# Ledger of designs, part 51: designed miniproteins, single chains, continued (3)

Each design is a single chain, and the fold is of that chain. pLDDT is the mean over its residues in the fold that is shown.

## One batch from the design tools (miniprotein)

Design m9742
Fold by ESMFold2-Fast:
Structure m9742 (fold): chain A 89 residues (1-89)
Amino acid sequence: SAFTEAAEAAAKANPAAVEEAVATGDLAALEKVVEAFAREASRRLPPEAAEAIREALRNQLAALKSTGAAAEEARAKSLAAYAKALALL
């Protein structure tokens, strides 16, 4: 699928960031991988679907960097954006 192809392309373009994220679980390394995935999604998906994926990834990162109510709100927004992207594909 175009979604899977975008993820694979991001990983291939950023092997050092992927290795660091897997080895350390570091949020900054994860952010680099997510930014690469968002860029590849923008190239491969319809514009509305790509925007929904970018919104989902942004909110997922925000949830990981937050606690309590802010984290719950960010998780809900991420899930809604992923659902929107899936409906557009």
Scores: mean pLDDT 74

Design m9743
Fold by ESMFold2-Fast:
Structure m9743 (fold): chain A 72 residues (1-72)
Amino acid sequence: SEEEKKREEVEKKVVQAIQEMIAAGKVDEALIKELAKKLSEIYNQPEEVARQGLLNAIQAAKLKAQLAAEVA
């Protein structure tokens, strides 16, 4: 469906943004705000819940990258 395609597009943008922030070693607060707003609109959830989810995902991605670096 058209809704399904829109969700997939936003999910791809979220994954790409997290990867870019990890590679840069810096959290882009403006980008997080934009993505939290889009996720809030698509999933009909409070913006703060979407923001916290993004921050948790970034932290998990950082931990994964650190563990990979320590075993390499």
Scores: mean pLDDT 79

Design m9744
Fold by ESMFold2-Fast:
Structure m9744 (fold): chain A 75 residues (1-75)
Amino acid sequence: MSVEEFKKKLEELLKDNPELAELTLALLDDMLATSSMPEKLIMARTASAAGMEALRLGDEETAEKLFELSEEIEK
């Protein structure tokens, strides 16, 4: 999965929560700019972090989809 494809998937999954989408994309861009980690691992961790935040906000359905996306990327 490319970073561009990943960003499009995040925007679609978070279309009903634009604030979480903005924060998640900002985190992704910061990690891509500053981290020495592989791009694949950065994307997986970003999806997982978004999932944890969605779960904290009570959106279990969105959280599950984000955790599934994270797991799929790490394969």
Scores: mean pLDDT 83

Design m9745
Fold by ESMFold2-Fast:
Structure m9745 (fold): chain A 67 residues (1-67)
Amino acid sequence: MSNEELVRAVHEALRTVEDLSRATALEILEAIRRTRSREEAIEVLREFYAAGRISEAQYELLLRALE
């Protein structure tokens, strides 16, 4: 999957995530834009979850977008 496809998939998934601030969504999208693989994108999402910045439900939804 290309970086552009990863960014698009995450952007579309972020539109369906409930109770997530636009600021946090933009930070996630910007971080994903800096990744070069699906594995790096998954690690970014894990870091946001581990830091308590997104819920488990939000994390699981975003992970499915990268499946």
Scores: mean pLDDT 81

Design m9746
Fold by ESMFold2-Fast:
Order: structure tokens, then C-alpha cells, then sequence
Structure m9746 (fold): chain A 50 residues (1-50)
């Protein structure tokens, strides 16, 4: 399945006005893994919210 995580990473990586990425954590989801992947790819602050 296609997901929009790669699009989010690309936007955050290329837009210098983006200082922080916020992820809504789905129930029983992989929010922390997704946050780690974004941080590794962009170097920007990532916050996971319930």
C-alpha cells in the first residue's frame, strides 16, 4: 500500500520554514517508528502526539 510518509519526509526535508514535524499516533500504530524515520531523513525535530 502507498502511504504518504515519504511525501511528508520530502516536504519537511526541502522546506526550510518547517522547524518541527508532528505525527498523530494511531491506536496500536507505528507512530514512534515513523517519527524515527522522519528524524533520520530530515534532521528536524519530530513530536508524536496521541
Amino acid sequence: MANNLDELIEIAKNDPSIKEVVIKMPPGGTGLRDASKIYKATGKKVKVEY
Scores: mean pLDDT 69

Design m9747
Fold by ESMFold2-Fast:
Structure m9747 (fold): chain A 72 residues (1-72)
Amino acid sequence: LEQTARDLHEAVAELQRLLAMDDESIRQYLKEHGLNWSPEELKELARQQIARYPDALRGLAEWAGVPVEELL
């Protein structure tokens, strides 16, 4: 449980870091990974994933029988 919550925290932190990157750095990242996306398309995907994070944590908390605040 703690590892899964930590993995979610790390994934969200990585997505937030991606959103903080300038467009040129994002273009380089996309090019290196063979992705034909624009910086805005990648940022939009990251925003969508971040928006789902609170519900994912609540699901884990309910499954494990712990308060969600312990996973935040």
Scores: mean pLDDT 71

Design m9748
Fold by ESMFold2-Fast:
Structure m9748 (fold): chain A 69 residues (1-69)
Amino acid sequence: EVEGFAELARRAMEAAVRYAEQNPGKKVNVTFSGTKEQVEAARKAAEEVLDAGSPEAKAQINVTFLEEP
């Protein structure tokens, strides 16, 4: 379900932001894979979480989206 996937993505991104804030200078890579709808939901959730976090944390986090039909 797209809603459940978005919530999971949001929680994963919140954890990534927390880790980045606690580890300045470390690069964090996060990958989401799923259907087009799941990937789009994850992208929106990731953007929302990153925009709410610090600019420094956002700079440390690299997000990759892999679409699976």
Scores: mean pLDDT 79

Design m9749
Fold by ESMFold2-Fast:
Structure m9749 (fold): chain A 63 residues (1-63)
Amino acid sequence: TTVEKLTEGGKAADEAVARVARENEPSPETLSERLRRAQEEYEKVVGKPDFGANPEVTPPEAL
């Protein structure tokens, strides 16, 4: 199941990149937008990775 999520994330990112490329906007900003867009689509499918848990994740127990 987790593998399926990762595969979907990759697909969504690839589709986002293709969509932006269709605009044919030759600019450094376009590359940045493409990367950011891909990351957003990936996060939407896989879920935001929480490596540091700094944004105050819900603790399992608050002793």
Scores: mean pLDDT 61

Design m9750
Fold by ESMFold2-Fast:
Structure m9750 (fold): chain A 89 residues (1-89)
Amino acid sequence: SAEELYQKGLELALQGQKALLQGDNDKAAQLFDEASRLFREAAELDPENELFYTAMSLMAEGASYKLKGDFEKAKKLFEEAMKLLKEYE
């Protein structure tokens, strides 16, 4: 289900944040990329919550790009995600 994909994505994103706090930027980026894919799959399965899941996917992708040194792309992804989250109710 979309909720199961979202929970798995959230778990991977939290593991990514933990890896980042431990200084493992490569592992963190990989985990955020995996979380982004799961959130995107959740968006495809649940049109009612598509904006929320898409925003979560963009946030995770942005975190990965930031860790890879692409700050401009990361900023654009974060700004798009924040806009979608503000419109989601």
Scores: mean pLDDT 88

Design m9751
Fold by ESMFold2-Fast:
Structure m9751 (fold): chain A 89 residues (1-89)
Amino acid sequence: SARDQALIEKSARNLIEFAEEYIKLAKKHIEEGDYEVAKRLLEKAERLVRNAKWLTGLISDQAVREELLERIRKLEKEIEELKKRIEEG
């Protein structure tokens, strides 16, 4: 139903926004040399992104789905780049 689709979209957007905040916090902890906290924050962001991706797959509106998948791809790339920065120290 349209109501179910609206709730799925809202839930996916909320998970994306939470992942963006965890990534922002992880960046701050990397700048401070706190790699262990940054790693845990990125693991939380990865879980949120994975859940957002699953919910986005349930969206029937192709334009909305493609918009959210692009946001998710950017977050996946940021997480991988930040993990690499932690490993390279």
Scores: mean pLDDT 91

Design m9752
Fold by ESMFold2-Fast:
Structure m9752 (fold): chain A 87 residues (1-87)
Amino acid sequence: SLVKERLEYIEKMKKAVEEGDEEKLYEVLFEYYKWLLKAIDPNLPEEEIEKKAEELAEKEMEEIKKMPREEVIKELDEAIELLREKA
């Protein structure tokens, strides 16, 4: 299920944020966006997926760094709860 796969990524993101592990958070975001892009457009070349996922992960990291940690965790918790109800 795409919902269950997304839930696993969001749970990994939350753990990385809680641990303050910026490197792990970036890695999870990169893998998440690769997965998401492939799900949206199955015909997208792997090299283009990687490039777009890098750009999206870097942009998301910049936005997360501007937010209080507790706010990021709350948003991730709300996403996890919503996805669990649909899984």
Scores: mean pLDDT 86

Design m9753
Fold by ESMFold2-Fast:
Structure m9753 (fold): chain A 97 residues (1-97)
Amino acid sequence: MELLKDILEAQARIYEKKGDKKGAANAYRTLGSLYLNERKFEEAVEAFKKAVDLYETGKSYALLAIAYRELGKTDEAQKYANKAIELGDKKGAEFAL
């Protein structure tokens, strides 16, 4: 199927196994962004959720909020946009609101 996505998932799992939560989160964030570009919004949400669960960043929460907005889940989009603002990504949050 998709070699790049398979590589990113494998890379994320390797980082998790090594205890590199930031590296794993970055791999999942990249995977989520690829899904978002392909308009696979449910898969993007799942990837971004894994990213924030491993390592919370304003940017990852902003991307999660954008994916929820694209799904029409306005309450979830607003919730995660607020988390993005709290962590300092006000500009990313504006795209979700």
Scores: mean pLDDT 83

Design m9754
Fold by ESMFold2-Fast:
Structure m9754 (fold): chain A 73 residues (1-73)
Amino acid sequence: SHMLEELRKRVEEAKERLREAIAAGDAAATSEAGRELSRYVAELQSVASPEEQEELARFLAEMDREAVRALAR
């Protein structure tokens, strides 16, 4: 649907911002981008089919792990 397509685009853009922030070593930007990504994921899970939700959850789990590792103390 149109909503899912739009949300996927926002997720991809948030992923790129997150990767760039991590690469730049910017903890504040990394945290911000990570939170933004999580919000889009939560939004998507509310409207997507269970099958699509599982695919997206796996996809985003990878990025979440990278962000957590980069922000680990």
Scores: mean pLDDT 73

Design m9755
Fold by ESMFold2-Fast:
Structure m9755 (fold): chain A 71 residues (1-71)
Amino acid sequence: SMSIREKAEELLKKYNPEGEEKISREQAIKILVELGLSPVQARVVVADEFPEEEMSKEELIEAAVKALESL
């Protein structure tokens, strides 16, 4: 939903204040956990959606929306 997207964008501003294009796996897991996923669920989402070690901000936001809407 849009509210999940907005919350994810605000968490990205908090953990990535310089606006770096690439988000680390560790930062992505932290953001997903703060959005409401368990640590195990967050790790699974990151592994499934982002097999590389890093992802873009937009890719993380879309993955968060998809994961939380499936709950």
Scores: mean pLDDT 76

Design m9756
Fold by ESMFold2-Fast:
Structure m9756 (fold): chain A 78 residues (1-78)
Amino acid sequence: MSREEILEQIKEVIEEELAKMPSKEEAIAFLEELIAYYRQQLAFLESHPELPDREELIALVREMIAYLEERRAELKAE
C-alpha cells in the first residue's frame, strides 16, 4: 500500500471518530491529544537517526500533524 493510501485510510478513521464526538469542544480536545501524540513520535524519530525507514516515517508523521492542525483550525473557526 502506498504512503498516500495509508494516509487517506488514517484520515478516514479520524473523520469517522470526529463525527461520533458529541460536541465541537470534545472534537477539538481529541485532535489536540492526537497532535501531541504525533509530535512526541516525531521528536523520538528525529532524536534517533539510526532507526530504519526514519525519513519515510518522519514524512508520514509530519503530513499527519499538518492534517490534524488544519482540522483543529477549521473547527475553532466555526
Scores: mean pLDDT 82

Design m9757
Fold by ESMFold2-Fast:
Structure m9757 (fold): chain A 55 residues (1-55)
Amino acid sequence: MEELRASIRAVVDNTLADKVARGGLPPEQVAALRAQSDAAVDRTLKVIEEDEKAK
């Protein structure tokens, strides 16, 4: 699961950096969007782990 989490974070970081560079996203919003993405990934992975443990 750590590898998947790291891969998703890398994609999010690259996407946000590209959006900022193109002027489509204010840099002030990057931290908030990254935090939201991290929280969503953590919730999703926790549900998957709990489902696997139930089997």
Scores: mean pLDDT 75

Design m9758
Fold by ESMFold2-Fast:
Structure m9758 (fold): chain A 109 residues (1-109)
Amino acid sequence: SLETLLNELQKLDPAAASALQQLRKLVPKKLQSPFDAFVALVLTIYIAKTKNQDVSSACSQLNKELPKATPVLMYLQTVSVTEEQKKAFSRFMKFLSQVTADCDLTTPT
C-alpha cells in the first residue's frame, strides 16, 4: 500500500517523506488517484534499489508513466506558492531526479 511505502520512506529519507506528504495535500481530488499510483511506483523503485533488488520492470513502467505525470507535476509547481510549499516541491523534484537517474531516465521539467 502507499502508506506502507511512505512509512518506509520516512525511515530512509525523512525530508523526502515530509515533502511528499505536503504535496499530496495540494493535489486535487480528480488527480489524487493517478498521483498516488505514480508516487507508489517511484517509492517502490527507491526502496527496492536500497535493498539491491532488481528494478528493471518497475523502471520500464516509470519510463511509460513519466510523460503522463508531467501535467500533475506542472500543476504542483504552479500551486506551490508559499515558501514551505516551494521547498517541498523542490525537495520532491530532487528525490524524483535521483530515482529517475537510477533508472537511466530524465526527469520531466
Scores: mean pLDDT 83

Design m9759
Fold by ESMFold2-Fast:
Structure m9759 (fold): chain A 100 residues (1-100)
Amino acid sequence: LEEEIKELEKIIETNEKMIEELKNTTDPEQARTLAVSALGEMQLLAKELNDEELLAKLREITRQILAETDPEKVKELTIEALKLTIERLKERKKELEEKL
């Protein structure tokens, strides 16, 4: 339980850092590479949490990104996905902390 809380904190921090990295990325190809990588990790995490709603939303955002040619929109969609994932992780963390 305590180890699960620590792991969630690390994942939250990693996703928050990814948002800042995406905001500061000026290279369209680098932004797209970061987006694809982040979405893959978020989908895997949603599966591990058994959060079917989060997984469905992440898959929809991924489809939008794959069809999107504007790198600024790719960044916006990826940041939206990261923020959504962070909020779900924070909810899970609070649930676990209440069980301590």
Scores: mean pLDDT 81

Design m9760
Fold by ESMFold2-Fast:
Structure m9760 (fold): chain A 94 residues (1-94)
Amino acid sequence: MSEQERAEIEQTEAALKAAGKERVAEALAEALRALYEAGERELARRLRDTVMELLAMGKDELALELAEEVLRLVREGRFEEARRLLDEVPERVA
């Protein structure tokens, strides 16, 4: 993980905590850190963008569940399942 990637994670976490989204902030920051350390930069960007979009839509609980589920899958090395989970988000928002 680069210093820039670390700074981006820290800034994202701080911004979400300032907005009162502490649980999402912590889960997302941990998931992004794990993904960047695994070299899964594209998946990390997709996760961040998807979670931020869900929060913008007021889907806070789904955003939290997504961040926590991706973190669990990534910690287990199940990157393809994490990708499928992100691909299924439009179905869960409908």
Scores: mean pLDDT 81

Design m9761
Fold by ESMFold2-Fast:
Structure m9761 (fold): chain A 81 residues (1-81)
Amino acid sequence: MVEKEEEVVPVPEGESFEQVALRVLLQLMDRYDATEAETLEYSETHLEVRLTSETREILVRLDYRDGQLHVTTEITEKPPA
């Protein structure tokens, strides 16, 4: 089963996209008990990271638009062996 979550996080004046994105990624790693994080793509306005837990693979997309960070999280079960 695939679960998709979307969140919008404000970026405070004086903080960079990277600072807010890192904070969000650390929170998601803690939330999902992710043991691995792999950066798939990064730019000044876009970051894609794959988080891996024991039972799940989580694809995180972070888009910076209009002073806000748009977070999309797609959770998939690891395929059966």
Scores: mean pLDDT 78

Design m9762
Fold by ESMFold2-Fast:
Structure m9762 (fold): chain A 100 residues (1-100)
Amino acid sequence: SIEDAVKEVEEIIKEALEEAKKTGDIKKSLENFKKKLLEFINKLDIPEDVKRRMQSSVEGMVERLLKEVEKLSEEEALKAFEQMLKSIKDYIESVLKEVS
């Protein structure tokens, strides 16, 4: 269900944010988040063209933030990570509602 899919995304986000806060390694947490989220999207029972669009969007957002965090303080990087995670959740939820 959409509700179950959204809950799984929320758990992936929660784990990524907690890892980043505990380790201070935003870059590694971003890479781990990306891998888990792309695997999640790949397992969804939705059209392949939608999966590819979602994966490309997620990859683009993560890659953009990875470049930005190199110029940010640890505190600023964490805030940027939190904002990106919210944007990705909203994006995925929106797409899932559109295809259901």
Scores: mean pLDDT 86

Design m9763
Fold by ESMFold2-Fast:
Structure m9763 (fold): chain A 96 residues (1-96)
Amino acid sequence: SDELLKKLEEFFLEQLEAAKEKFEELGMSSYGGAEPKTEEEAALKKAFDELMEEILELLKTFGVSQEDIDRIEDAWKNETIDKVAELIKEIFEKML
């Protein structure tokens, strides 16, 4: 259902924006390769990594290509949350 996919896209983008804001509040890079310096930063990094794993598994379930999954995983580990959000928007546009 296109409506369900659109709501799911919106939900993921909201979760990514919330994570970005928390990284910025702690003075961390919103970058998947950022090393935590405190227990608070480590907890946020762990929660973000768990969120990303859940997003990738769900996208695989919806039949997103391995190439697009690899692009998101690369952005998560080596780029910014903004890049992850950009790729998620691109992929959902292809599914709608």
Scores: mean pLDDT 80

Design m9764
Fold by ESMFold2-Fast:
Structure m9764 (fold): chain A 86 residues (1-86)
Amino acid sequence: SRAAVEALLARAEETIARVESRLDELSPDDRRQVRASVRRIRELMARIRAVADPDSLEAAILEFALMAEVVELDLILDRTERRKAA
């Protein structure tokens, strides 16, 4: 649904904001990975917004790709927390 797509886009923006606020806590390799992932997320968000039918297979593929990138950012944040807590 359009509402589900809007929720996913909002989550992506929130995840980018969280990881960008914590860049100084990341390793150089994780910072490089974050920058690359943020670029891909921005491109995917633009493509999702441009899709005419939010219930199409094209939309589903783009949404899956966006979810995968957001999960990768969450994993980087989780790894950073585990390094600090150990």
Scores: mean pLDDT 84

Design m9765
Fold by ESMFold2-Fast:
Structure m9765 (fold): chain A 90 residues (1-90)
Amino acid sequence: GPAPKKLEVTLAGPPEAQEEFKALLPSLEAEMKKLGYELTITYTEGSLLEFAEAVGELLLLKVKEESEHVKPEEAEARIAAELERVRAAE
């Protein structure tokens, strides 16, 4: 089998937000390893907004890998189809 994919993530943000994230990191690392990723986090100074955006991107990647067969366009199409089903049930 191939070596796990190395994923290096830089989280720019305030120390308080970084410490809260570190409490969740072991769970996230375990889930990412199941998806074939070796996660390495580097912390640097930044705004809370930069931190939220970087964490959001990491979580979106995790969701994409967990649902590799469900593309964003496909997810939107499924939501639209569900709304149409609700409408047709009237």
Scores: mean pLDDT 74

Design m9766
Fold by ESMFold2-Fast:
Structure m9766 (fold): chain A 89 residues (1-89)
Amino acid sequence: MKKKYYKITVLDKDNVEKEYVAVFNTKEELDEVIKSLLDQGDKVLEVKELSREEAAEFLRQQIKELAEKQGNWEAAEQAIAKIEPLLDE
């Protein structure tokens, strides 16, 4: 089946904004994840369908932010290189 990428932005019960990128084969799988988040008391702010390139860029930014926080950008670049071939499937 054709993979689709989605960015889900939620506001948790402590008013902390969190973003998730998820890969689904059907919209029904996405709806199940949204329902689980709502059942946990999270508020869904946005659900955006992403292109493969947008999903890859989001993952790069997340890894970069983690590397900047930990001060290890070289390790993050290696992690990105490992993940990108998996997004090409």
Scores: mean pLDDT 70

Design m9767
Fold by ESMFold2-Fast:
Structure m9767 (fold): chain A 57 residues (1-57)
Amino acid sequence: MERVVEVTRFPTLEEALEEALRRERELAADPSVKDFRVEVVRLPDGSYAVVTETVRE
């Protein structure tokens, strides 16, 4: 069982939300993915991070 955490930064909330929704759709469609979580976090510098945690076999 393998866990992978990926973090990508965006300058606006809108871009971060679009990427988060895209990742959720991609991970939901991937049969090798057993579990996943996607979160949008506001950073101290005013940017946003999309944090994706994926669990594979």
Scores: mean pLDDT 82

Design m9768
Fold by ESMFold2-Fast:
Structure m9768 (fold): chain A 105 residues (1-105)
Amino acid sequence: SSTQERLLALVDELSRLTLEAMELATKHNASRETLIKLIATALTLAGLGFLISLNAPKEEILAELRVYRELWQEVMDELAKTDPEAAARLRREFEALVDEMEKLI
């Protein structure tokens, strides 16, 4: 459906944002704990994309999106300690994408 196509496009945009966060973490020699959390964030996003592609129930998609949002927030809090401007930009882009996803789900 058109809605499914847009949701998957938003997942692709979130994947780009996650890569930018990984590049930022690497640039600032982020802790092992932060890097592991970034990997968990990327895997959670992959799982979200999979649920959307399967037309999973709304409740399951929203639950996975919630886990993704929580992991993202924890990573951004850590990255903000070394690069507050880049972290703030990534947060604004993330919230815009997630807000659009929630309206479509």
Scores: mean pLDDT 89

Design m9769
Fold by ESMFold2-Fast:
Structure m9769 (fold): chain A 57 residues (1-57)
Amino acid sequence: MEYGLKAARYADEGDYQKAAEWANKGSKGRATPEMIKEAVDGTKAAQAAADAGLPPP
């Protein structure tokens, strides 16, 4: 499906509003831009912690 790829691309660009719109088109859900931002921030924090040898946040 193309919707997930577009959602991921917008999230990577920091456009969480568009990321949420494309995610919702594919899943019929109600993801908010805040939820997308939190998921992205969590992934980046977990990766940074892993690189530093720390447990996930």
Scores: mean pLDDT 71

Design m9770
Fold by ESMFold2-Fast:
Structure m9770 (fold): chain A 83 residues (1-83)
Amino acid sequence: DEIREALERAAEELEKLAEKLDPESKKKALEHVEKAREALEEGDYLKAIDHLLEGLEAVKSAMSEGQYEESRRSLEELRKIAE
């Protein structure tokens, strides 16, 4: 499932970005990633995308503005496909 693979890869990228954060921000980011993975196991791609978007906000300080905008746009495009 191409959508599932793309969302799993997005979750992995957010985990890597969370490693650059302070412990409190990292915990919040990882909580969103964990919820996204739970939704993926349930096959709820829209719920997974919502959690990944929350995770993206949590890691925003670890990204450039361009990286943030590109990642957000990518998740929004996946949301349209998963509808």
Scores: mean pLDDT 84

Design m9771
Fold by ESMFold2-Fast:
Structure m9771 (fold): chain A 87 residues (1-87)
Amino acid sequence: MKVSDEELKKEAEEVIKLAEEVDKELAKRIREFFEKVFSKDLSDEEKQNLYRFLKAMKDTLEDLLKRGKKETAKKVAEWMLDEAERA
């Protein structure tokens, strides 16, 4: 399935908003990560992988915030970012 740049940007903005509820530095790191990724000429497969990553992070942040686990949400999101930066 082909993912549009607009869909990716929309998901990124939603993830950033959730991250701001957790920690401002986390939200800044997520924004910088996406700016760096979007500066590259991404293949359709890379866009699909990024979209899946965004969905996973969004679901994780929403679940942990709903459960009041802000510190856990920050640690998990930072770990997810570290893994994505290595991939």
Scores: mean pLDDT 81

Design m9772
Fold by ESMFold2-Fast:
Structure m9772 (fold): chain A 99 residues (1-99)
Amino acid sequence: EETEKAILAVAAQLLAVSANVAYDLGDRETAKQAIEDAVKTAIESGDVEALELVARNALKTGDKEMLEIVLKGLREFAEKHPEDKERVDAIIAEIEKAL
């Protein structure tokens, strides 16, 4: 269980970095898909730090559609992990300022 969650957290982080690389290369469709996959994987991991890293990678792109994907994921995470709500709400506020 812990090993599986740790692998998912690392996978989410790698997907988020891959999204930035794809975006910088002009491949917005690949970047968007990677961010969607990163968000889903971070939520499945239950690791708020992984989801925060996904959010920060989306913020670096400045892409509104990718930021909206991350906002939806952050809200879903807060519902599943109310213990992390304050941290998630702070990340949501940071993204909303970028929109």
Scores: mean pLDDT 85

Design m9773
Fold by ESMFold2-Fast:
Structure m9773 (fold): chain A 82 residues (1-82)
Amino acid sequence: SMREAAELLRAAARQLRGLAAAGTPLERIKAMAVGAVRAAGALAGLPELAAEAVERIRRARSAEEVLAALEEAARRVEEAAE
């Protein structure tokens, strides 16, 4: 469901914020974020939204940009649930 997809993305953002604070490399944070976005896209039935979020994550130059992309994806999933 879209609600479950948005919750998954927000949970991933919380987990990745902790991993970034612990010094986890950006490449690993990106890989985990991409996995979360793809899973959320499948749950919501929004493959194009997931693809756009994956590209934003791949272009991110910091953990903060990855987290911003996850939060934006969660907002867009919540908006699509209307």
Scores: mean pLDDT 87

Design m9774
Fold by ESMFold2-Fast:
Structure m9774 (fold): chain A 81 residues (1-81)
Amino acid sequence: ATRTLTVTATEPGLHVASATLAPGETLTVVVTAAREAHVQISAGGKLVLDAVLPAGATLTVTITNTGSTPVRVTVAVTVPA
């Protein structure tokens, strides 16, 4: 199964969203930032993506749990004040 996790960051500060992926599940992460933002995505405690998005940019990434146990995916978007 495929799920979508959307994060829209318009305000300054830290925006965090998370989802738990069952074995074999795929997650599509969509991050839209109205301002320049620092995006960090972790899966199972491992940093998968660390990127700076320009103002008005959209980031789309897909994460698949190929393991036998559930995996927590955390998306952290930091928008400067």
Scores: mean pLDDT 83

Design m9775
Fold by ESMFold2-Fast:
Structure m9775 (fold): chain A 74 residues (1-74)
Amino acid sequence: MLSAEEREALMEELRAEAEARARELGVSPQTRNFLRAFLAHARRELAAHPDDPRALEALQSLREHLEGVLAQAA
């Protein structure tokens, strides 16, 4: 199980990575705003369920989803 601190660190890492990737691909400001809102929602959901043993799997699924969104936006 991920601790709340580990979960927050992984979410921040994912957010920074997505921002850097979006910038590299030249995606629109609208797409970047969507990604920020999406990540904020995911962070809130993870924080609401701190004892969820699927937190790591949820983060991996989130990463895969973000890669798909960025690939379509490029």
Scores: mean pLDDT 72

Design m9776
Fold by ESMFold2-Fast:
Structure m9776 (fold): chain A 60 residues (1-60)
Amino acid sequence: APPEVPPGLKFAKAGSPELKASIRRLATEVLGLPEDEADALVAAYEKDNGAFGRKLQELL
């Protein structure tokens, strides 16, 4: 079906799979966080940008 809303709106909320992979990679490879903490960070990002920021502050 043709898109009736700008695709950017849904992408801004859900994020792309590649962006989620990049967040996980940064958490594990750059920040040195364990995989469970990286997974929680990705889950927070999927729920809400505010939740993601708060979770990131808790881990840092």
Scores: mean pLDDT 63

